# Designs tried in a protein design run: designed miniproteins, single chains, continued (2). Part 22

Each design is a single chain, and the fold is of that chain. pLDDT is the mean over its residues in the fold that is shown.

## One batch from the design tools (miniprotein)

Design m4732
Fold by ESMFold2-Fast:
Structure m4732 (fold): chain A 81 residues (1-81)
Amino acid sequence: SMDEKEYEEAKKEFEEAYERAKKEIGELAKKEPDYDEEKFEKSLKPVEEAKEKAEELAKEGKYKEAAELLREVTEKLKEAL
């Protein structure tokens, strides 16, 4: 299914963006002693919730909706940095 492949691609892009975000948080924590790492980790909670919702949609066969949600979350991750 094309929708399933679209979901797989969106998931890969999300995972890459999420790992990049975590790496950049770690680097900022090292360079900026006043950087509020806890506040940033809390800001990622909506991102994790959206990921769970996308995985739920994919389990229901709603791959297109899951892919769209993951892309929205990926863009928000890129904008947060």
Scores: mean pLDDT 76

Design m4733
Fold by ESMFold2-Fast:
Structure m4733 (fold): chain A 73 residues (1-73)
Amino acid sequence: SAEAEKQIKEVLFDYVKELLRAVGDTVDQLLALRQAGASQAELDKVVEENKKEVKRLKQETQEKLEKIRKASA
């Protein structure tokens, strides 16, 4: 339905916005750490935290999309 399509687009818009924010924050943190002479282990920790955040955003988005699909069936 047109209503379900609009809801899906809004969920995807929020997902893209949050994903870009998380990527931007991670890049800023990595650049700051590199400039400060941080160890590879410290850089790796930031990357692992970013991976967890991306996984969380994906899971939450999938749950929201599934709810819309069930409601529109």
Scores: mean pLDDT 87

Design m4734
Fold by ESMFold2-Fast:
Structure m4734 (fold): chain A 69 residues (1-69)
Amino acid sequence: SLLDEIRELLEELGMSEEQIESVLAALESGNPVVIRVALHELTRFAETKSKELAERLRELLEEILQQVA
């Protein structure tokens, strides 16, 4: 699933399990404002660690955002 792929990328980026669960809860909220904020903050964080992983993460997050009305 998209959430499983996002979890894997966040683990690779060095996020804690607690932080990852918080992020996944936000993405599962169905709230486009919350998801958009998460997309912005997560891609910004990922860019400080790895440009390649940041790009992949952004693609997955944008796909989730497209699923929300």
Scores: mean pLDDT 81

Design m4735
Fold by ESMFold2-Fast:
Structure m4735 (fold): chain A 84 residues (1-84)
Amino acid sequence: MKERLERLRELLREVAALLPAALVALGFSEEEARRLAEEFLARGEGLLREIEELSKEDPELAEEKLELLEKELEATRAHLRALV
């Protein structure tokens, strides 16, 4: 569990780092793009904390949620890389 959470936090940070350039390319201002990236990172970190707590109560469900989130983040990273 901890290793998977660590990998997802790294992936989340990678996506957040790609967001400003991609959003600016889509017509957002630099300030707006940075704010959106910060909001995305904060929400992602919150979700990861919720899943970590869930893993103490229901590790199987927590693992399913992590797998789904990982797939979503990987798809988002691929889309963002295509924009820049």
Scores: mean pLDDT 82

Design m4736
Fold by ESMFold2-Fast:
Structure m4736 (fold): chain A 87 residues (1-87)
Amino acid sequence: MSPLVKKGLELGAKAAEAFEAGDYESAKKYLEEALELYTEALGPAHPLVVQTLAALGEVYKKLGKEEESEKYLAEARAAKAAGEAAA
């Protein structure tokens, strides 16, 4: 496993813990960092990137940032479609 992917998975776990605790700002920070690492290591259409974009959409929704939520959910759908087209 790439060191970048390993770090992304650790950040994703921390984001999930923060989200369950209601700490949406920390969840957002961890997911944004994980997204950067996964995109660098795996490319923008990888399933881990899609999952992280969708998770950011849910976090932004909890923060009351509906426009950002819709943007991330749209990016997640586009990334999933691109990944499916490449398979």
Scores: mean pLDDT 85

Design m4737
Fold by ESMFold2-Fast:
Structure m4737 (fold): chain A 69 residues (1-69)
Amino acid sequence: ELEERIEALVEKDKPIAEELKDDLEAFVEKSSPAIQKALEYARLVSEQNLSDEEQEELAEEIRKLVLEE
């Protein structure tokens, strides 16, 4: 599970960011569209490259996917 995988990497106290990224990529590839969009939204927001309009648009897409799922 993703949560267990992240906790295991944190427990190692190692800068193994590449391994974590690979695990997250595998999880996203296998995840529902809603989860994939949510992760993309979080990434773009953290980079602060999204305008308010783009943030609202992505939030609406995620909301629709969650409701359909």
Scores: mean pLDDT 59

Design m4738
Fold by ESMFold2-Fast:
Structure m4738 (fold): chain A 74 residues (1-74)
Amino acid sequence: SLEEEVRRLVLEATRLAIEAYNKGALSDEEIAELNRVLDAVYAAWRAGDTDALRAHVEQLRELIERIRKKLEEA
């Protein structure tokens, strides 16, 4: 389900961000970007806006890939 996908991606993004932050691989700007996308995901979820939720899920996937690359370089 979309709800299970969102939950999985939020958990993955959070875990990767904590690891990257602890390794000094994330900037304050990158943390702020992640927080903005997470806020948008939660807002769409609360509103029941499935189209907005799908769009923000794609943004979250892009951030996850960026964080993974940062971790590989750290």
Scores: mean pLDDT 83

Design m4739
Fold by ESMFold2-Fast:
Structure m4739 (fold): chain A 67 residues (1-67)
Amino acid sequence: LTATIVSTATLVGATITISSASAPAIKKAVEDLFGATATITSSSTVGNLAVFTVTSGSNTYTVVVAL
């Protein structure tokens, strides 16, 4: 699966490969990309997209996965 990371604090359009559209997979991928511990604060489904809100360090990111 491919996820797109969109920052709410910094414009970061990054594509990452994930094993599943799950909170643990998204957490690990964000930690791997940014080198800081990540916490999933919300998850939702919008149409054919899974949307996660992730906090890492002082930044909040939105991670979007096409289903």
Scores: mean pLDDT 70

Design m4740
Fold by ESMFold2-Fast:
Structure m4740 (fold): chain A 88 residues (1-88)
Amino acid sequence: SPSEREYAIMMFRLLSVMSELDLALRTKMPKEEIEKLIKEAEEEIERSREFLERLVTEKNLPEDDARKLQSLIEELERKVEEARKWIE
């Protein structure tokens, strides 16, 4: 279904950004590169929250999938906070 496809793409985008940010922190990438990844992550977080609210309201997403997406958004938010502290 369209909602299943959108969900899969959103999950992939969040996981990709999280992986890039995690790798950047582990390899101690330059501050400028980490700042770019933080901005990208914040944009994906906002997009994903709007998407989650829409699909949950429309009842187009199973509760387990909604919970999984919410958990991933929260995990990425924690990674962004970690990254911001690291570049201070």
Scores: mean pLDDT 84

Design m4741
Fold by ESMFold2-Fast:
Structure m4741 (fold): chain A 98 residues (1-98)
Amino acid sequence: SKSVDELISDLLEAAKDEDVDAATEAYIELIDRYAQTGDKKILTDIEVADGLLYIMAGTGIISKSFVDEFNKEVRKYILSSDKLTDEQKEILLKTLRL
């Protein structure tokens, strides 16, 4: 499987291409690894990636329509995931401001 760094790279490239499906897939894999390991470093890496997406949106590198659809799909996954504990869901939704 891909490393966390490779998933972050895939996410940022998909976001630049405004490929909602590819960006969502990469982000879901990051969330699933956090779910499996409970590793706070992965949570920090997710926070950094989210911060970069926020900067890209604020500078006009990615469109609002991409951000809205991406956030909708990610939020939907987090809320419906059977891999995440209720505590992990709360942390992710609060941390990512979804």
Scores: mean pLDDT 84

Design m4742
Fold by ESMFold2-Fast:
Structure m4742 (fold): chain A 104 residues (1-104)
Amino acid sequence: SMAQKVQEFLERLKELLKEGKVLELVDGVWVEKKETDPVKIILSLMDAARYLLVELGAPEEVVIDFLVEQLKDYKEYIDKAIEKLKEEKDYLGVKLLEKVKKRL
């Protein structure tokens, strides 16, 4: 089911973050990558959030709740990540991350 795929993808992201890793989309495939830059970690999670919402049809509240929990230690980097999303014209990412910021 799509709900099961959403939960499996969220759990995968959570486990990878504990290992200092993110998922990067390369040629249509999600690849595990080590990442230590907090802004790049946020941006990678925003790419994953877009996939969850657009491709898997996840409810927005489920995705926002996940991002709030995972980004609580990254609050100081949120504004820089928003500016990067604006530069890339990722307005969906900007809206989502602004909603996350209000709950941090």
Scores: mean pLDDT 88

Design m4743
Fold by ESMFold2-Fast:
Structure m4743 (fold): chain A 104 residues (1-104)
Amino acid sequence: SMEDQRLYAIYLARMSVEIAGFYFDLTNLVKKGDYDGAQRVRDDFIQRLRDLAREVEETLGPQTAVELLELAIRQLQSIQESDSYVTELIQQVIAELQRLRQEL
């Protein structure tokens, strides 16, 4: 329906905001040498994406939740990053989202 299309657009916008905030916080914490903070930001982001995927599954169905996670994974994979630790934490997030996608 038109209502479902509008709701999906809102979920995609929320996902993009979450990814942008994650990347901003992660890079700033790593730059400061706050590795514990960087790991908390990783874990919090994974949980926020799990919560978002569950909300999408409940409102628009499991196929749409899978599509949202696939888009999140592609956006994270497109990040060009020179810092090896930031790259490692992003790769850990991608692995967790890939596991979540398979559980749907």
Scores: mean pLDDT 92

Design m4744
Fold by ESMFold2-Fast:
Structure m4744 (fold): chain A 74 residues (1-74)
Amino acid sequence: SMEELKERLTREYRELARKFLELIKNKAPKEEIEEVLNEIVSVVVEYAEAFHPEHVEDVRKKLEELREEALKKV
């Protein structure tokens, strides 16, 4: 169901966000940080495709910019 999908994606996002913050705090290797960022992007895009399909292309572009910016600071 759409409600189960929303709950799953929200939980996945929260878990990945916690993992990302922990990696940054512990100064983890860039490769590990990049891997978690790629997973976050995937979950956010899946959410947009399911619930805001009209905004998917704008979301993809924004996430690409944010990912590049985050990796430049690591």
Scores: mean pLDDT 86

Design m4745
Fold by ESMFold2-Fast:
Structure m4745 (fold): chain A 82 residues (1-82)
Amino acid sequence: GEKEKKAKKGAIKNMKEGLSLVEDSEVLGETEDSILVKGTLGGKTGIFKVELLGIADETQVLAKVTNLETGESVELLLEFSV
């Protein structure tokens, strides 16, 4: 519904802002449920797709991070603040 759509939009905005603060990271694009980032995550440099899997609360989301060069993915609980 509208509440879920608004929550997802807020979560994507918060993730985008949080990821933009990571050293040597650049947000390349976004969708309703994902963000495309160039940077270093988990010690690996490349292009990553961060997909929203669920919202735990206002500051925590479950995300799937996929390295687009290797195809490897991990699920992470991301904490952010706005």
Scores: mean pLDDT 72

Design m4746
Fold by ESMFold2-Fast:
Structure m4746 (fold): chain A 97 residues (1-97)
Amino acid sequence: SKEEEKKKKLKILEEIKELIDRYVKLLQKNAEPSVIDKVEAEILKLAEELGRDFAEELKTLIENLRKAIEAKDQETANKILFEIYKLIEKKKKEIEG
């Protein structure tokens, strides 16, 4: 049903948020690149379920976030995280109508 599809999409958004939090923590701990790559791939795969435009925007932000954290640029990383959360909130409102 329309209600069930809406609930599914909102759960996917919540899972993306949780994976991004995990992704940031792994990057900050200088975890093995293969582990980081797997979490990044999972985020992007889930984002595709919510639409191509959302997935492409999130991909660009995630790639820039990784670069900022690896460079130890906390100010840039925080700004990108803010943009990611803003993108997620925008998508949540689109799903909710």
Scores: mean pLDDT 89

Design m4747
Fold by ESMFold2-Fast:
Formats: sequence, structure tokens, C-alpha cells
Structure m4747 (fold): chain A 74 residues (1-74)
Amino acid sequence: MKKELEQKLKDLSNILKTSETAEQMADALEKMGASPEFVEEVRNSTTTKAVLLLVGEALRLIGELIDLELKEKA
């Protein structure tokens, strides 16, 4: 649902703003119910790679929001 996607984007934004390490990002992702595979990849990454992984997930969620808006427009 649109509200759930918007909330996940806000959660990801907050994680990126408040986390200084890949471990902190992974812990926050685990708390928000991210997949265990994604959490493990972030935890085992450098901080830079962890940031890029979170940005990639945010872009994926934005794509889902765009798809929903296009369906509502049609």
C-alpha cells in the first residue's frame, strides 16, 4: 500500500541520517523487518557499500510508488 511504502522510505532516510556504521544500518533494517539476506549483506559490507545498498532499496521503493501512481492515473 502507498502509506506503507512512504513509511519505509522515511525509515530508510532516518537510518541513513542516524547511522554511522554498516552494523548500525543493519540493526535498524532488522528492526524494521527487512529480509535477513539484505540485513546480512549490509552488516558484512563496508559503510560506503551499506549506504549504496540502502539507497538502492530506497530507489526500488520509489519505483513501486511510481507504479502505484501510474495505475491510479489510468
Scores: mean pLDDT 80

Design m4748
Fold by ESMFold2-Fast:
Structure m4748 (fold): chain A 99 residues (1-99)
Amino acid sequence: GNAAATAALLETLSSRKDRKAGEDIPDEEVAARLVAATLVRLGFPPELVVEVVEDPSRIPEAIRLITERDPAAARALAEQARFHGLDEVAALIEEALAA
């Protein structure tokens, strides 16, 4: 499920960045991880997943690809983004769905 994939990515990225348990994760990083988890779930290439994690400026492009492939997954991602207080990410997804 998306929650399990998101948790695994969060743990892996925390380990790579030498982050301690309980350290605050920046909103941009949370957004990148949620988008990356959705890309993994939808079977996008690993190179695209890595690009989003390393460069959050790729998030809008990744959102367009997600909405083009699976609008239902895009709606789920928007709900997850709102739950985490990522209103800008949720707005980008809603704009992509309306296009």
Scores: mean pLDDT 72

Design m4749
Fold by ESMFold2-Fast:
Structure m4749 (fold): chain A 85 residues (1-85)
Amino acid sequence: SLEERRQRLLEGMEEQRKELEKRKEIVEALLEESKYTMEAIKAAVNKLAAEREGGDTSKYDELLREYNEKALEKAKKLEELIAKA
């Protein structure tokens, strides 16, 4: 019947919505990982520039470590989200 077809469509749309929500979470985790990876790269470049000038690298060493740790945390979250999919 048309009612049975309507019900199946609504159920299919709800399943699609849940699937899109899972994909959104994966994309958001990937974007966060990418942001921290880029910040770590910037810190590494700044560290190299400071080393070449004989300057103190302590600030850049700390930033590089912090952003690498944050990127790793987001990478682990991404792996967990993919494993649950």
Scores: mean pLDDT 86

Design m4750
Fold by ESMFold2-Fast:
Structure m4750 (fold): chain A 81 residues (1-81)
Amino acid sequence: DREEALKYSTEAGVYGVASASLSTSAFKDKKYSALGEKAREVTGISGRNSVAAEKDVKEGKKKMEESKKLYEELKAEWNAL
């Protein structure tokens, strides 16, 4: 329903914001610019996933889970540095 779509949209957006914060942190050190660019791309994907989840309830959960997975992969890469 509409409330479920909005919930998944909001959660996907939160992972986008988290990815944007990681991108900002990575760009503070020139040697991590590649990770910063990757985090920027994940931010864009999560923004699109948020919009898609709002429009399609059936895909909403999958789009949220995709955004979560992409952010968790970024966070793992950041922590491995």
Scores: mean pLDDT 82

Design m4751
Fold by ESMFold2-Fast:
Structure m4751 (fold): chain A 94 residues (1-94)
Amino acid sequence: SAAEVARLRREAGRALDQAVEHIKNGDYEKAAKYAEEAVKLFERALALDPSDPRVHTLLAEAYRLLADIYEKLGKTSEAERYRQKADEYEARAA
């Protein structure tokens, strides 16, 4: 439903806000957890409405944030995988 998609997008947005606050505090482990939660919520929103171009853009942004966080954690292979996911969702948003 449109209401469920809107709810999932709002919850994902709050999770991203939490990730950013933890980045500011240098807590990259907690930042990763919140950014991963945001990705899961956006993926659920996309499953309910696969044609929503805004969710593709938001997933690309969330995966880019995860890539940056994992790079700060020294997890280079995970960071590269998340960058590839971000590029894929950006291509789908266009």
Scores: mean pLDDT 88

Design m4752
Fold by ESMFold2-Fast:
Structure m4752 (fold): chain A 94 residues (1-94)
Amino acid sequence: SKEEAQKILELIKKETDKISEGKVPYKEGDTIGEAIYAVLEHEVGEEEAFELTRELMLEGLKEKEKNGLLAATKIMLEKAKERVEEYKKKKKAA
């Protein structure tokens, strides 16, 4: 529905903005995968961002099948944030 689509877009914009601390604003027309990739590329670099985005898209597909698109969007954004936090911890420990 239009209402669910709007909630999904608002969630993507809000959560990707939080992950990048406003440094990578959501680009109008981007899919969830494109929005996640843009933020991950900025935070962890191009090579790691590609594979992480692929993993998150696969997890999102499984969640969508069970619980729908909004639930899939939530889990993908939550896991993207966790992966960025993990990367930053490893970088500080090195």
Scores: mean pLDDT 84

Design m4753
Fold by ESMFold2-Fast:
Structure m4753 (fold): chain A 72 residues (1-72)
Amino acid sequence: MTVGEKVVALLESRGVDLSAPGLTNLKEKIDSAPLGTDFAAAGGPVGAAVRAFQAANGLPVDGVIDEAVLAA
């Protein structure tokens, strides 16, 4: 299961509408991102989704796809 798949599964479990503007292709956006991508700096719903995943896994809530996020 990829990080993007885990993030999508988390948001679906919380009843988040993944067809909403900015959340379309969320899995693709996360899984295609280079290591170290800062989604919080980009802003919007994708950064919020990454931060929600980090919080759910006890990781630093910075919106960056780092080694700790990949290991979760």
Scores: mean pLDDT 75

Design m4754
Fold by ESMFold2-Fast:
Structure m4754 (fold): chain A 76 residues (1-76)
Amino acid sequence: GPKEPSDEEIARGKALYDKYGSSMLDPKYGRDLEKVTDIDRFFGELLLENKLEEPKLTGREMTYIAMYIKSLIAKK
């Protein structure tokens, strides 16, 4: 069920976000993260669309990135 992410999960997501953040939030893509229902699938598709050279992330790692980004949006 939906639980508040832990500080460790947010910190892990931040580390991954520092690697991918500009690609994910580029205005060219016009995507609203707060409107995404399936976060893991959304990030998987976004990473493929952006043709990132980094190896594919696990679902858990994508969830950490999503938790971090959503925590930033929710606090703004």
Scores: mean pLDDT 58

Design m4755
Fold by ESMFold2-Fast:
Structure m4755 (fold): chain A 75 residues (1-75)
Amino acid sequence: MEEVRERLEELERIEEEAKATPSVYARTEVQREVAEKLREIGFSIELELMLRELGVEVDEPDYEKLRERLLERLE
């Protein structure tokens, strides 16, 4: 379980860095929203993989819910 916790910590660092770094490719509000959604999808996939490693079946692509479920499993 330590490996999953380490991966979660790294994911959170990457997320924080991504939020702090301006996107040179986002020129409009729409492009910015699309970039944010793509990032959330990527993180959602990673969280889903972590949950599956813990023996949890997931079918919800919602990033926040997946994160909450992962934290509950890690206690």
Scores: mean pLDDT 63

Design m4756
Fold by ESMFold2-Fast:
Structure m4756 (fold): chain A 62 residues (1-62)
Amino acid sequence: GEEAERALLEAMRGAYNGDNEALAEGGKRLAEADPELGRRFAEGALAHPKFVEAGKEALAAL
């Protein structure tokens, strides 16, 4: 839905700008709005050392 799309765009913006707080918050909101998409985001983020904290926040929201 629109909420999941906004959350994904926020997470992507955070990743692009090096804004780890926006990346984590976007991932968390994505997991809350769309658990399946949030799970996929978390798995990808956890595989990358720079984004591990964002992946943990997304998993915590599931």
Scores: mean pLDDT 80

Design m4757
Fold by ESMFold2-Fast:
Structure m4757 (fold): chain A 75 residues (1-75)
Amino acid sequence: SEEERFKVMQEIQKLVQDTMAKLLASGDQEKIEQGEKLAAETQKRLDELVKNKASVSAFEKLKAELEKRLQELLA
């Protein structure tokens, strides 16, 4: 549903924001740059999913991929 898509999109946006806040607090410039790149890539992919009226499953897949990549950045 539209509400389910919106919820997953908000969860993705919050995940990016929370991770970027942690990276900025760390002062690790290399990780900050990697995080900024990932945030930009994620926004572009979200815009494409919205434009293409993608399923909830497509947003969930993006979220799962993002969670893995963010865990790698925070390690």
Scores: mean pLDDT 85

Design m4758
Fold by ESMFold2-Fast:
Structure m4758 (fold): chain A 63 residues (1-63)
Amino acid sequence: MSKEELKKKGEELYKEGVKARERGDYKTAGEKFVKSLKLFEEAGDEEGKEKVIRELEEESVRA
């Protein structure tokens, strides 16, 4: 799997996590964000990683 494909999948999961959070499904949002983070790590996308980490930090403070 290419780094570009991993980055694209990471972005898709990030968007799914945001949508889950918007509807109040924080459990699904967290699961999607964790998977997105792993894909960005594999792709070497530091900007994508930081974006997801900020979302996870918000969930940790809220929980």
Scores: mean pLDDT 77

Design m4759
Fold by ESMFold2-Fast:
Structure m4759 (fold): chain A 73 residues (1-73)
Amino acid sequence: MEKAIEAARRAVEEERKRGLEDTPEGAGLVAQRANEEGGVRAAIYANALWQGKDLEYAEKLLRAREEGREAAR
């Protein structure tokens, strides 16, 4: 969990320093970068942070996915 958040923050910081614009297209590129370091969880955090959402928003999305998996058992 913490590593995924760290990977997401790093991806956001690096891409903003490279001059990537704050757009939906940029969100996709940042998510791809975060996925390379921290997997799907990092990608979700990075996408949320890039769009100006907080970590609680990203955690809600991840929890909903976990709940869906538990319900499928």
Scores: mean pLDDT 71

Design m4760
Fold by ESMFold2-Fast:
Structure m4760 (fold): chain A 104 residues (1-104)
Amino acid sequence: SPTAEKIEKLLEELIEILEELKKEAEARGDSQTVKELTTMIELAEDMLELVKAGDFSTESKLLMLLRLVAISSGLYVIKRRVPELSEKTEKAIELVLEIGKLIV
């Protein structure tokens, strides 16, 4: 569906920004932020797998929403703890919110 294609594109954009944030955290020697971003990337990749499989069952939608909540919560923690990454972190949060609106 057109909605599924939009979700796929937004998830790919989210993963790209999370990977860029991870590279910046690695360059800074911030092992905690690297670990947190690695987990968020894995959650986003799991959602992308469901979307590519065309799995929009009520159960899969709930799992996607729970993963989005986990990613957004982690990004807000990083934004507060690492203000230097705030611009890219803010963009990632905006993508999470946009994806969530399309899944609901």
Scores: mean pLDDT 90

Design m4761
Fold by ESMFold2-Fast:
Structure m4761 (fold): chain A 94 residues (1-94)
Amino acid sequence: MEEFQKEISESLARMFYSVNRQAMRTMSPERLLEEARRYEELARKYYEEGKTLLGKAYELASRAFRAAAAGDMDEADRLLEEAQRLLEKYLIEN
């Protein structure tokens, strides 16, 4: 049962990474900044709910989208990979 929960959590975190990585490459800079603001608001909400790992994950995703909007794809990918790790940890622990 524990191993199954871990596999599902890892799959969801990988899906989050894949979808956002595609978005960072296909969206306009204006659209990327809009998504960055949404993720920042979502991070703030999760911090208020005491969901610190989720808050950090979405904060990093927001920063990744801002980096992508600036054309810094290496930084964007690095930040998104860290966001994926925190999301995976949250899903495994909850």
Scores: mean pLDDT 86

Design m4762
Fold by ESMFold2-Fast:
Structure m4762 (fold): chain A 100 residues (1-100)
Amino acid sequence: MGSLHKEAIERALARLPEELRERARVILEGLAYLAENPDATVADLQSLGVSERLARALLAYHERGPVYSVEEAMKIPGIGRTTARIIYTYQQALLEIVNE
């Protein structure tokens, strides 16, 4: 995992409620892996500790591309409000780091 994605994960975690941080770390590491490995499979994400259901949802997000709101992320199959919030927070952290 690159320095950029590691920084984005830590910024996203700092912005999320404490009770979500353990769950968020797995999701954020999966998102970072997909960003660095565009051809990654469900099995690759599962090897990182991501469930099959969540891995399929993250792949659907990756195929669709960036979302512009939490509500837009929630329209992706398998993505509920909590996962949508984590995805959007990660995107914003990446955008801020790239623009620094």
Scores: mean pLDDT 83

Design m4763
Fold by ESMFold2-Fast:
Structure m4763 (fold): chain A 62 residues (1-62)
Amino acid sequence: EIEDLQKKKEEVWKQMVEKAEQLRKLIEERAPVDVLSEQQSQLTKLSQELVELDKQIQKLKA
């Protein structure tokens, strides 16, 4: 369902915003590199999910 994919995309986008804000705070607090790396990895995965969901929506619209 296109509607389900759009809702999932919105959810992932919100998670990315929250994660990016957490990462920014960790950088300001000078957290260990391992912690920063883990947060970056999670953001990258969310970004990839967002792109994939967008592609699926576009294919269903075609």
Scores: mean pLDDT 80

Design m4764
Fold by ESMFold2-Fast:
Structure m4764 (fold): chain A 77 residues (1-77)
Amino acid sequence: SMEENRKLQAATAYLLLKKRGDEEAIKELEKEVGKFTEEEAEEALKKVVEKMKELAEKNKLYEELEKFLKELEELLK
C-alpha cells in the first residue's frame, strides 16, 4: 500500500539522518510523516534490506547495490 511504502521510505530516511547526526532534518521529517522510535525504524529497515538482497541477487545491478546494502545494514547497528 502507499501508506506502507511511505512508512518504509520515512524509516530509512530517519535512520540515515540519525547516523549523520542531522537533528534538524530529523525534526523536519517528523513534521511530515510523524515520529518514529528507533525500534520501529529498525524493524521497517530490516524488511527493506531483506527485499533488496533478494532483488540484488537476481539483478544485473548487484555490484552497484552491494555498497548501498552495506550502508543500510550499518544503520541497524
Scores: mean pLDDT 69

Design m4765
Fold by ESMFold2-Fast:
Structure m4765 (fold): chain A 77 residues (1-77)
Amino acid sequence: SMMMEMKAKEVAEKVVEAVRNGDYEEAIKLLKEALEEGIDKELLAEEIQRIALSMYLRGEISVEQANAIGKVLKEVL
C-alpha cells in the first residue's frame, strides 16, 4: 500500500542515517520496530539498498558505511 511504502521509505532513511553516524543499535531497533508494525521486509530492504546505493554513487557515504548497512540488514532481515 502507499502508506506502507511511505513508512518503509521513512524508516529506510533513518536506518541509513543511523549507520552513517555509527549508531548500529538504533539502526537495528528501527528495523525490528518496522517489522513488528507489519512493514514488509523485502520492501524495507529494497528501500534501504536503493538509498545506500544512491548515496554511495554520489560520494555521500564510504564503502565501509555501505558495507555496514549491508551487515545491519543481514542481522535483522
Scores: mean pLDDT 84

Design m4766
Fold by ESMFold2-Fast:
Structure m4766 (fold): chain A 94 residues (1-94)
Amino acid sequence: MALEPIEKAIEGLELAREGAATGDEALLEKARELGKRLIEEGIKNSSEGYIELGKLVIEAAEKARELGREALPELDRKIEELEKFREQVEKGLS
């Protein structure tokens, strides 16, 4: 998998996390739009990985909106998992 979609997904999750922490709806909308763009790119290029990452970001933004600060532990875990995956891809391990 390419690094770019993973890095964009991490950016989207970080936007969702900040939106959850602060209650900033604009950050949640930015996360949602980033996830939507990843899905659109995945559809155009028949890339399931892009679609899955985009869905992950949208789900994170929706959970952040619903749960606010209660979503932070799960969002932090998902960010850590994607950052670890990014490092593995960068090293050619996955």
Scores: mean pLDDT 84

